# Designed miniproteins, single chains, continued (2): the designs that were tried, part 6

Each design is a single chain, and the fold is of that chain. pLDDT is the mean over its residues in the fold that is shown.

## One batch from the design tools (miniprotein)

Design m4177
Fold by ESMFold2-Fast:
Structure m4177 (fold): chain A 69 residues (1-69)
Amino acid sequence: MVDEKEVQEAMDLISRWVFGVPLSEVPKEVLDALQEYAGDKRLSPEEVIAHLSTLDPELAARYAASPGA
């Protein structure tokens, strides 16, 4: 089980790294999937990034190219 604050900080950092935008601007579908995956186990940054990419690589690419879309 992962602490909520730690998960939020990790997700925000990964969101900014992958999408170039803060977590609050990431699509809800991607956020929900990350939250569900994080709830399953403690996540490493690599696992979160890999899961995000396999979940919807188009969303990841879209936000990296056009922040806040």
Scores: mean pLDDT 56

Design m4178
Fold by ESMFold2-Fast:
Structure m4178 (fold): chain A 101 residues (1-101)
Amino acid sequence: AIEEALERALRAAEELKRVGEKLGDEFTVKFGEAVIKRLEEVRKLVEEGRYDEALFEVEVTRGLAGIVLGIYKLSGSPKEVIEAVERLIDALRALEEALRA
């Protein structure tokens, strides 16, 4: 459950990075890379049995993704970027639920 949710979140972050690369959007690429790095840290915390710290990192990452989604909606960003961030937020929510179980 946790590993599957983590893999889903990593795939969503990698997809966001790819969308950014396709559109020449350096901000979206860097944000995707930052999320990937945070999720790699979450993986290490899970491997160490540090589930509360892993959950906190996921919650912070989801909060940041929510802010970025707001910026994209306000700036009229392409639908592809908005949908990629929404998929990432959904994946992060699923990971939070798996970490709480």
Scores: mean pLDDT 89

Design m4179
Fold by ESMFold2-Fast:
Structure m4179 (fold): chain A 92 residues (1-92)
Amino acid sequence: MTLSITATVSDSGTATVTVTAPSAAAAAKAAQLLGEALKAHPGATGVTVDLAAATVTATFANAGNAAQGIILAAEKAATELGATVTLDVTVS
């Protein structure tokens, strides 16, 4: 299974992560796992998951912390789903 994860991170550390997968159910499951991984991350606050949009938002202290948190969450979700992941993180 191939999973595409796109993250947009603001300079202030606000992150929006969007998941694209071969099915809506797979995208929703990946978004749920990403949200749980981000909630467990000590640098993340205000984690919100939108399963219908397959989108997760989180707030971090800075863009670097956000990028690290997203990478770790994506790796965890990929491992649990047995998926190949393409991860793209953009800082603006």
Scores: mean pLDDT 81

Design m4180
Fold by ESMFold2-Fast:
Structure m4180 (fold): chain A 78 residues (1-78)
Amino acid sequence: SLDVELLQKELEEAKKKYEKNKSKLSEEQQKKIEEGLKLLQEVLDALKQGKPVNGLYGAKPLREKVEEGKKLIEEGLK
């Protein structure tokens, strides 16, 4: 299940890591990380509003947005 507190921690840690490494990252890596961070923030905002984890929020379920967001951040920081 999506844990709001865990996702908040993961987002904060990802933001810190991005800020620390931003000057060492290509424009392509930066774009991937920023897109991933945006997706995780959208999911957090939706969950805080009481949207269900498997509910549709826009074009995709929230769970799929979390998986896509985490993947983009991981690939961008690689």
Scores: mean pLDDT 78

Design m4181
Fold by ESMFold2-Fast:
Structure m4181 (fold): chain A 95 residues (1-95)
Amino acid sequence: MKEEAEEAIRAAEGLLEQAEKYINDFKKSTDEKKRKELIRKASNLLTAAYIQAVAAIWLAEQAGDEETLKRAQEVLDRAHKLSAELDKLVKEFEK
């Protein structure tokens, strides 16, 4: 259970790193078609990261490991922050 939680945390972290890269590429791009594709890719990765983070929290709770649970919660918080940033950028782009 703890190893499964650690694996889910690692998966979520990797997805968040890739999503953050696409968000940064969006900020630097002037091509509307490229920007739309980057939003779509980042959104999909953030959804996948959220699912992995929620699974990690559940697995950590089942394991009774407070340290792993705290790390899973931090990953979920990061997913929420990146999702909020992406939502703000999308609203600014659609003006």
Scores: mean pLDDT 85

Design m4182
Fold by ESMFold2-Fast:
Structure m4182 (fold): chain A 97 residues (1-97)
Amino acid sequence: EELLKELQRKLQELIDRITASVQKGLENEAKEQKLIEEVRKLIDEAVSITKEAFGEDEANKVREELEETIRRHGPQSALDFAKKKLEEAKKKKEELE
């Protein structure tokens, strides 16, 4: 009887812990999905410019390369790369004033 009560208590503690972990996981997943969406928008802009200047085949190659970067290094690395490119673009604009 005492052993059964102890097992039930431990099982409830595990259920509570799993529930808390799932809630935290859902919040983190939503944040990661927003990050991926931001990176996707930057990719779409870069691909659009490439398509207008060099055509659809070249634009498709650029898209595939950036998509592969996301898969290999993850969305955070891709965002950091995009932010660095944005800073470089701003600096070039300041130099052209």
Scores: mean pLDDT 63

Design m4183
Fold by ESMFold2-Fast:
Structure m4183 (fold): chain A 76 residues (1-76)
Amino acid sequence: METVTFEGTGREALAAVRAWLRSKGLDAVVDVEVYVDGELAGVGRGLTGRGAIAFVGGQVLANGEDAPVRVVVTVR
């Protein structure tokens, strides 16, 4: 399994996650954890890369594009 962490503003983290998952294939199966201001905001398991991008995008929309976020992505 491969685990990658992305940090920055919600906008920056989403852009980085999107770019990386596109490089791995949008049909790859992944688990995602999203942290906002150091607190766990959400967990998605068994998502496609497309689903993971949508999930992170939802967290960014809910918390604002400039909010600090950390996204942990694990590829199966």
Scores: mean pLDDT 82

Design m4184
Fold by ESMFold2-Fast:
Structure m4184 (fold): chain A 78 residues (1-78)
Amino acid sequence: SRSQKILDDSRDTLRDLFLKSGFSEEHAERLADLLASGADPAEILEVFEEALKAGAKLSVPTVQQIYENVKKAAAARK
């Protein structure tokens, strides 16, 4: 698409942030893709919960804010 570069840049930035928070490459890539594509907040939350169970931490403030925003969005859709 015409905005592909912006999406790719966003995915790379998000993936790096998640990796810095101790997320696995698989979880970091999945979360970055879902967030960049505007996926269902409930689906994004499931991947966050998997990563946290695997030992990831919300140590990066930006990652913590993303998690809190996703939780609120998922709750609002219930």
Scores: mean pLDDT 78

Design m4185
Fold by ESMFold2-Fast:
Structure m4185 (fold): chain A 64 residues (1-64)
Amino acid sequence: MTTEELLAQIDAIYNEMLAKGLSPQQIISSLRGLKALAEKHIPDPEALAAVVARIDELIAEVQA
């Protein structure tokens, strides 16, 4: 999977959580889980950095 595909999957998961009406706390918890999975399973440091940055951005958006 390319970095672009990984970022698209994260955005898709985020939008799905919003569409399901999950609470901000549930969304943040799920995003933190995705960040932990990314850190464990993405071997490319540049792809990992991009994915982590996107997840942190989405967490910040939910907290605003």
Scores: mean pLDDT 82

Design m4186
Fold by ESMFold2-Fast:
Structure m4186 (fold): chain A 90 residues (1-90)
Amino acid sequence: SEVLLNVVVHLKPSATDEELEKIGQELKDAASSTPGTLSVFYVVNAKSRVVGISGLFESKESAEQAKKNILEVAEKNPNVESVEITLTEL
């Protein structure tokens, strides 16, 4: 069965709109490069300094690998304050 991965990344108040768009694209690229990815998109809420990413994966194994790849990208970004992740089996 397919798995839905939702990630909410909270950035520091000092993060610029440019930095929000950059992290959004980097997270999308990390997810999309994961084997078994069916679809990925991201959204930016500049007012709240939040980047959301949603991905659909062919398996739980693929979703867990994407989660690992996403966390690695987020961890390297000094503007990231916190990350919330949810996996839902469909």
Scores: mean pLDDT 88

Design m4187
Fold by ESMFold2-Fast:
Structure m4187 (fold): chain A 94 residues (1-94)
Amino acid sequence: SYIDIMQQIANSTSRTQVRDISMDFVSQQTGYSRQQVSQIISDQDRMNQLMQQLIDQNNYDAQDGLRIYRMSYRYGVDVSTIRNVARRIIRVRQ
């Protein structure tokens, strides 16, 4: 479930774990392979296009997964920040 994915992210000990969990979730939600998801994040226009597609579909769970995946690649965003975002999502969705 979405909450189980957010709980896994909240319990992650490394940036690599956050990336793997969020990548698998975005892949499952979109039908794109892990390789395709990885290629999309390296291209700002493709990333923006995917986010817009998820917004248009009202797929809020995949939007959150994609934002967390993006955060794992952003300069100045540490793992503790990402874990706190996942914990907030769990609280709001309970």
Scores: mean pLDDT 83

Design m4188
Fold by ESMFold2-Fast:
Structure m4188 (fold): chain A 56 residues (1-56)
Amino acid sequence: SHMRIVLGKAEAERALRLLQERGLPAPEIVSHPGLTAADVDAAAERAVERIRQALA
């Protein structure tokens, strides 16, 4: 299945780092300059959890 995740730049970078650290494959992650999260770490963790669940 095709999975595409849209995140702000900082959230995308943090999510990619978490995926690498946890040994999870990276789906298509697209940075969108108009997206900003109040909590970058929380937004990245939510994205990683969604990716993990979709891969299970």
Scores: mean pLDDT 75

Design m4189
Fold by ESMFold2-Fast:
Structure m4189 (fold): chain A 70 residues (1-70)
Amino acid sequence: MKERLELHNKAAKATDEAIREFEKEGKEISTYMKNQLGIFATDKVLENPEISLEELTALAKEKLRELLES
């Protein structure tokens, strides 16, 4: 069994990377969007602890695009 802290760290890394890439592209990411993305990534890693950081980051980027289009 994996420690919850390790899973949360994976979610945080994916969230931070997605936000960083979008901000480098000149997009404004609100605190609300950052919080929603963090919740999303945490839920995804808890549902599938075997998810790779690469896959989780890709899902986080997709979620961030969805939030920006709303």
Scores: mean pLDDT 80

Design m4190
Fold by ESMFold2-Fast:
Structure m4190 (fold): chain A 83 residues (1-83)
Amino acid sequence: MKELKERILEALKNGDRETASKLLRESLKIKNTKVSPKDIEPKVLQESIGILVGTEILIGNGEATEEDVERAIESAQIISTSE
């Protein structure tokens, strides 16, 4: 996770928004082993989707902060784990 976040931030720093977006989508392939799928409330899943979509827009605009990226990666793990 730390390496993925650092790679996304490096891409953003270099103005490579396409690579940053692609790397963020790779976080959807990583399940959070600390959270059981049955413990993910529908509201939390909806909020996580909203955060991921919102951060994708911020990445596209070059406005994403480190905090936005970190929150989006956590949200992507919730989405992936809910499957």
Scores: mean pLDDT 76

Design m4191
Fold by ESMFold2-Fast:
Structure m4191 (fold): chain A 114 residues (1-114)
Amino acid sequence: MSFLEEARRVIDEAREEMKKATSPEEKLRVLQRAAGRLLEIAQEHLPEELFDKVARFVGELLRIAREAFRTGDTEKAIERVKKLLEQAEKEFSDHPEVVEALRRFAELVIEALK
């Protein structure tokens, strides 16, 4: 499978798990599992330099979600996720498959914060 096909499958599975999550702790666990699986796929498919950049963005998205669940400041967290995604779209402009995977993960983070 391509990177994007595997990333889509992981995020779609995580979205179904997210529908069953009722607490902030359960939602964060879903995001942590999805992030881990996405990074495993990225490591298998992407060159090391590109993987390191993707890992940084995924880690930052997860950090934003973790802080939002801790503080309850979900509106600011959603704004930060959107801004980080805009930065990723610029940094990975030559890799549309990476942009789409990060966008889908960012959307999952936003759904978890609503």
Scores: mean pLDDT 88

Design m4192
Fold by ESMFold2-Fast:
Structure m4192 (fold): chain A 79 residues (1-79)
Amino acid sequence: SAEEADALVERGVALAHTDPLAAARDFLRALELDPRNIRARNGLASLLEPEDYARVAALIDAGDYAAAREVLATARFRP
């Protein structure tokens, strides 16, 4: 639901500095529940290098959330 997606976004924002992988997973799960959640997309874009974000965004648009999770496991997070 949109409410569950918003809760995941809030947790992702709180985790972004201390655990960027957990934050990215929360933003991705929020997008699985609400694919038009702009805050979750912006959260991923701010955490990931542009090339890794582009790959994850393409997989989300294709509905392939499992492959998107695998990209996050090997992604480079912005300093």
Scores: mean pLDDT 86

Design m4193
Fold by ESMFold2-Fast:
Structure m4193 (fold): chain A 110 residues (1-110)
Amino acid sequence: MSYNEETVERIEKAVEDAINERPELKESKEKDKIKMYLMARALGIMLGERSGVYLFILKVEGDNLEEVLKMVARLIERYGLSVEEFEKKIKEIAKELSLEEILADYNSSL
């Protein structure tokens, strides 16, 4: 069964908006890594799992950012998660962590 395209668009917008509120994150050449990290951490928090587990899954199973967004949307739908709560978690995480912390955690999960 397919994903909800509106959910994909909402997730992508939430991640872009969170990054755009932080000049350090917005100007980074590593934006795709930042986006993937924010989504993985939000999923980990909401599903009660370690964020590194979801980061590994998204890195291994996602061929590109578009497929990662679809995978995240499917997980949200499958587990009946609130898209609104996911958007809030993305924003909270992006405000709490520095660029250096995000990239260090992303790279250490390899």
Scores: mean pLDDT 75

Design m4194
Fold by ESMFold2-Fast:
Structure m4194 (fold): chain A 94 residues (1-94)
Amino acid sequence: SGREKVEAVIAAARADPATAAALDAAEAEGRRVGEEMARALRERDWEKLEALAREAERRLEAMRAAGADLGVLLAFAVAAQTLPREVYEELERE
């Protein structure tokens, strides 16, 4: 149900006109990062994979500092495949 809660938060932000455009942009950028990480993994470029993971973390922190909606942050993290297990566990407790 943690995944269902993440999907519900993203869906709510997508349905809200105030956040929909930001969510679409964040999801598209996250997908690009995720595709680059998948390529690095296939090429066994561990150094590149680590660098991309750190870049995704820095981008999430920048978005959070800018006041991005939780659904927008989650859409990026899910698309970039960087959402940590602890976030699903926290949402399951709520």
Scores: mean pLDDT 79

Design m4195
Fold by ESMFold2-Fast:
Formats: structure tokens, C-alpha cells, sequence
Structure m4195 (fold): chain A 70 residues (1-70)
């Protein structure tokens, strides 16, 4: 429910419209975020998406990130 969540969702929609990979748009959003914490979260989400060959929901990505950071 953070700003990172909304920007992630926007990145997915823009990726579909542009015909680009979702992870690429998520990384682009991370560079424009004024909050360093949200920017770091978006970079982690983008990294998970880039490694995964299949699209993941934000909840799936958050679970993977939490399990990694534990």
C-alpha cells in the first residue's frame, strides 16, 4: 500500500502499452521516485521480475523479497 505499490502497477500497465518487459518499466520508475526507500523497493521488485521468466503479481514479488531479506 506504499507509493512503490502504485508505481509498480503503473509500470506494468505502461509496459503492456509499450510492448516492453515489465521489469524494465519498474526500473525506469525507480529512477524517478523521490523517496529512496520506495526506489529501493522498486529496484528489488524489478530484479525479481527480471530473473523470473513468467509475470508475477506484486504479492508474489513481495513474498519473495521478504523471504530473501529475512
Amino acid sequence: MSLATKLFYQALEEAEKRGEPAWKLVFEKSRTVPDDIDASMLRMYGSVLKISPKPLSLDEIKKIVQEFLQ
Scores: mean pLDDT 74

Design m4196
Fold by ESMFold2-Fast:
Structure m4196 (fold): chain A 85 residues (1-85)
Amino acid sequence: SDEEDIAALEGGVKRLIEASKDPSKRSQAAALSTALAIYIVGLLEEGRYDVARHGADLLEEASKKLPPEDAEWLRRIAENIRKAV
């Protein structure tokens, strides 16, 4: 269901932003970013392009709230997802 996947993506992004505020949670933030990217790729594989695009938009917005290094990685992932939809 699109609503359930959107809620999961929004929840994941919120957890990522909160983890990114704590330098001791850097590994957790990296794991959350990777998990979000994998989740969105799964949506692309299912042909659920609208939800995947929404996920890419959420990652791009999250990148504006993250440290520069992590922001660059998320922007790149979001761009790659958008190119695939």
Scores: mean pLDDT 84

Design m4197
Fold by ESMFold2-Fast:
Structure m4197 (fold): chain A 65 residues (1-65)
Amino acid sequence: MMLLDKETIKKIAEKLGLDENKTRAMLVLYEAKKGKIKLPEGAEEALIKVFGEDAVERVEKALNE
């Protein structure tokens, strides 16, 4: 099961207190950091600037709860 499936996005969105679009962006960053997907040039840096360097850790915490 991909972390980017609609049900997972909704569940993580509720845990993070974010809308589904922002949650999807954070999950995309998480998957890219784990080497599971490739982001366009500069997209990873843009997401880190928006969500912070702790964005991956926040996603991991939400997935483990």
Scores: mean pLDDT 74

Design m4198
Fold by ESMFold2-Fast:
Parts: sequence; C-alpha cells; structure tokens
Structure m4198 (fold): chain A 113 residues (1-113)
Amino acid sequence: MAKELGRNWLETIASTTAMILKRSKDNKEFSAQELKALTEIEKKQLILIAIENNDTDLLQFIEDIAQQYNMQDLLDLIDKAKTEDGRKELKEEIDRAAEEFGKRIIERMKKAR
C-alpha cells in the first residue's frame, strides 16, 4: 500500500510537470525554473515517464532546456534513462523513494484523525 500511494503521487507530479512544460514551451526561463524546483526523485520519475510513454517531444524539450541552462544532473539522467540498465536502476530508486513517501502519507493521515 505505501509504495503504491507514493508511486501514484510521484506519477501525478510528473504528469502535472509534463503538462506545465508542454504549455510553457515559449517561456524557456519559466520551464527551467520548474525543472530546477523538482527534487531528484521527481526529476527521475519525469524522465522515466517521458521515455516509457515514448513522448519524444517532451524528452527533447527537457534536454534542450537542460543544455541551455547547464543542468548537468538532468542531462546525465536522460543519458542514463536511454539505456535499459539505467531505466531498471531508476525504477528501483523510484520504488524505494515511493515506499518511504507513501509511509509519510499514511502517518499524516493517521494524525489527521
């Protein structure tokens, strides 16, 4: 349950960020600020979902912004995600983070009672 809650939340953040980026293609500075605001796990989930959905336009746009604004972490992440082994490692890291995040959600829900 905890992992599933965390995965659903991370996928929601990734999908929302993808939508924002697609709507802000003409505002590269805003898109760069949105990408910088993401945590490392949220960046990993965004890149992974772009590749798994074969969203080449989104992936290219993220790569272009990362190159223009010298976001080496995103460039390294994209290169890693292009390999099958890299995608497996990212999925394992995301699953671990999702479980920890899901446990925090459950704790907060218990305190709200």
Scores: mean pLDDT 82

Design m4199
Fold by ESMFold2-Fast:
Structure m4199 (fold): chain A 85 residues (1-85)
Amino acid sequence: MEEIKKQIEELDKEIEELKKKMLNKEISPEEALKRVDELLKKLQEVAKKAEKENAPKEIRRQIALNEASLTTLYMHAVLEIREKE
């Protein structure tokens, strides 16, 4: 459980840092998509561990919120790439 909490906190931090870099245009949309994919894969592994360990509702809620945030960033990057076409 403590390991899952730490992984979620690390993901939260990485997601916020990615969001700031995208907002400030410090990262290309193509690099942003790659990083979102990497973070989604990490989140899926954490989600599987949480289900197996029957994690508390608050942990599962945090995972769902992180998934929603990453999905939003993914859509933003895709739209920015399409605008370049």
Scores: mean pLDDT 83

Design m4200
Fold by ESMFold2-Fast:
Structure m4200 (fold): chain A 78 residues (1-78)
Amino acid sequence: MEELLELVERLQELSKTKSFEELAAEGEALVRASADPLAAAHILGTALADKASTLPPEEAAKAMAQTRARLAALLAEV
């Protein structure tokens, strides 16, 4: 549980300073390193959706579609 809370905090900090694509790339690496990749992927999905909601509408729609594709690919790997 502590590891997943640290992941939430780390992703929130990254979201403040990184682009959507950078957050996704670093988040995927953190999920792959996690002891619970399924729970970590869910947390990443939430963080990416929250980040996408801060973008202009056209960019948000593209980011949400990319989030779904990235999470599906990541879950197939872990």
Scores: mean pLDDT 78

Design m4201
Fold by ESMFold2-Fast:
Structure m4201 (fold): chain A 71 residues (1-71)
Amino acid sequence: DDLAQQAQTLLQRADEYLQQAEQLRKQADQLLKSNDPQDQERARQLYFEASVLEGVAALLRGVASLLIRKS
């Protein structure tokens, strides 16, 4: 049904965002090993971006769960 298909699409997109967030966190961790203030600032920005992607993924998974229950 359309709702089940929409739920699957949302879950796939959520997984993609979580993978992107993981890569951003790994990049930020490498930058934090530097004592350069510019690297520290970039690391902070990457952690923020990762947190946003994780939040969006959580919302997508929540919506998918609701769609599955209505199916």
Scores: mean pLDDT 86

Design m4202
Fold by ESMFold2-Fast:
Structure m4202 (fold): chain A 114 residues (1-114)
Amino acid sequence: SKEELEEEIRKLLEEAERVALEVARLVLEHVPKEKIPEAIGRTLRFIGLAEQARIAIKKGDLELALEQIIELTEETIDMIDKYADLLPADRAERLRRRAEELLERAKELLEKLK
């Protein structure tokens, strides 16, 4: 049903936002001071994408919500990859795998809506 799909997308957004913010915090803890401004910029973009997805869900635009979740998870992976050399390898690998799982789930749900 549409209600079950909306709940699934809402849970997916919650998980994607949690992973993105965990990645942002991990990066901010490990980058030198000179890279803090760029890392903050990426963090603010994560917050903006998550809020856009949340608004799309409230407006009943589930396709737009999934597109924003896809962008959020892709940018989360990009942030891990950009700062990989500075991060604890085990934590970075775990977060990257989780982000990839969320990205695939979002793409599968979007394909079903088309």
Scores: mean pLDDT 91

Design m4203
Fold by ESMFold2-Fast:
Structure m4203 (fold): chain A 96 residues (1-96)
Amino acid sequence: MEDIIEADVELGLVQIELAVTRLALERHKDKLSPETVARIQRLIDEAEKLIDEANKLIEEAKRTGDPELLSQAREKIEKARKVTREAGRLLDQALA
């Protein structure tokens, strides 16, 4: 019901946060060590994988109505959000 819509909205918000972090990395990567760039890129890649997994679970939940799939999707969304914010935090610290 509303839970599916809320999951879609939360997924969209994490995708926007990740896009902002990716753009910030691209704009400032010349000021960062190669090791720092590689570390932030790994976190971005991990977040993208979690977002893809969450999207697949939401689509399956829409098809089957299985509430367990929504719970799994929300777990992936929350993990993606944490990883995305960690990437942003590392970028901010490296630029300070």
Scores: mean pLDDT 86

Design m4204
Fold by ESMFold2-Fast:
Structure m4204 (fold): chain A 64 residues (1-64)
Amino acid sequence: MRAIARATAAVTSTTPDGLNLQPGDVVRILRIVDEHNAEVEALSGAVSGRGVVPLSALEILREE
């Protein structure tokens, strides 16, 4: 599933495959990893790259 989402909470990565997010950062969801996590690509905000983030920290804005 591809979707555009916004971070609603700060995310601090504890793993090498994780991504740090601040509230308001916009990401593209590339795939659902499991019921709790998604792989995303940063589109805006202070961070760049791809990583795994908790779905609970994301607000879906639009499905692609």
Scores: mean pLDDT 75

Design m4205
Fold by ESMFold2-Fast:
Structure m4205 (fold): chain A 115 residues (1-115)
Amino acid sequence: MITVTESGGGTVAAGGSRTLTAKYTGDLSTVGGVGWARVAPGRPMEGVASWAGEVGLSPAVAGRATISVDRAAKTSTLDLTDLRPEDSGTYYGVAYRLDGAPPVVGPGTELTVVG
């Protein structure tokens, strides 16, 4: 069974930086890509960043975000810079499946940007 666990949330001042990390466990041979999704208060879940051989970034974070994947460590990191209050929300690591199974989503890590 594949699992995802996120870390790196917390409270940070506007203009600061934060690194969010997703740790993957299990057999990743069926994983075709990884990403990050966000739920902000009163908003549906939205895609923030993805890696599936190429980088995809939401316009909301483009120029302020970097996604990286370490296959040996089984991690994905989302580096956010120049943080704004509108970047607040619960961030979820996502593993996309090649075997027809639904994507695996972690329990989330909450980021609060104040200022």
Scores: mean pLDDT 84

Design m4206
Fold by ESMFold2-Fast:
Structure m4206 (fold): chain A 90 residues (1-90)
Amino acid sequence: MVEEALKLLDEYAELLRKAIEAAKEGNFEEAAKLFKEAEEIFKKFMELLSQLPEEDKQKVIEYYKEKMEELKPLAEEAEEELEKLGKRLA
């Protein structure tokens, strides 16, 4: 179960990374599709997490925090690119 939860987090992080890169490239249709896939994986992860003992849940949450911290700079960069596009179209 813990191993499965970590695997789902790895898949989630990879999908988010691909979605952020697609957004940076201006491929918003692909980015939206990848974000939707990430949402489905995260939903499965949350279901699995709810079934874990508290001790195992804590370990998985720490791993999740690490993965999100790794993606934060990329997410900020994608947000800046979307803001620039919005200003150009306005």
Scores: mean pLDDT 77

Design m4207
Fold by ESMFold2-Fast:
Structure m4207 (fold): chain A 66 residues (1-66)
Amino acid sequence: EKVDKILEEAKKFLEELLQKLAGSTSPIAQRIRELVEKALKAIDEKNISEFIDLMAEVIRLLQEAA
């Protein structure tokens, strides 16, 4: 129940991030897009462990880019 809500919010965040990065041609933006696409698949498959690992990598890259 609560987990499904968190995954729904994460999916919205990742979809927005993917749209924002669609206009960027930078290598780091391309890498983040790849990880976001994998994270979205993990959410659809309800693979929580894989999703957590992928989210950690996405957040790390976003922090490095900031």
Scores: mean pLDDT 79

Design m4208
Fold by ESMFold2-Fast:
Structure m4208 (fold): chain A 57 residues (1-57)
Amino acid sequence: SPELEAVRLFIEGKEDEALEVMAQLPELTPLHRAILERLLNESKDPEVQARARELLA
């Protein structure tokens, strides 16, 4: 499942791959939105933060 794969990639610290999978999802669940909010607020990569912000809009 792409939804589960996004969560797994996030747990593994693969932030870019998790964002890429989440960008392909037709809808974001509350769990995916929580992951995006965490990436936006806590990621050290400004590109990851920018992509998370874009997906939350």
Scores: mean pLDDT 85

Design m4209
Fold by ESMFold2-Fast:
Structure m4209 (fold): chain A 90 residues (1-90)
Amino acid sequence: SEEEEFEELLKYKGNAEKGKEIYDKYMKSMFGENGEGRYVGPDLTDVSKLSDKELFKMISYGVEGTAIPAFKGVLSNQEIMDLIEYLKTL
């Protein structure tokens, strides 16, 4: 379940510097250099203010109706936590 996957993720400590490298590789083309969020849905919230669980769901499963793909199976749990920590710095 999503809840069990999130609980497993919480065992990992995120690193924002490593998260920036992952962002630059996989998300910069979608969000922009400074996290402008160009490819998200019409109800844009500040991504930096989303909860860890909301960020986990966005990254793992993508966002329907947007250009954000599912990264589950592309990124490890450590990489997802690293990316979450970086996104919270935007």
Scores: mean pLDDT 75

Design m4210
Fold by ESMFold2-Fast:
Structure m4210 (fold): chain A 93 residues (1-93)
Amino acid sequence: SAALQAELQAVLAEAEALFAKSPPLSAEQQAAIEAIVEEALPRAEEAAARGDLAEVARLLAEALERAAEVVEGGAREALLLLAEAARRLAEAL
């Protein structure tokens, strides 16, 4: 729907603005986020291969929520906003 697309675009713009105001990620934070992605990737690929886009969106939300635990301030807020958007997308699919 056009309304859902507009909401997703607004969330992306807000997240980008929050990331722009945040300090760069440390090497340790980057490594932790990379590990979260590597854990989620096989499950997301399997769900995508089945055409289960709702499960892909749920797995993305879970990964974003875990990544938010690694970072602070505006970066954490941005990741949580993206996670909530991914959860809403999963419910809409």
Scores: mean pLDDT 84

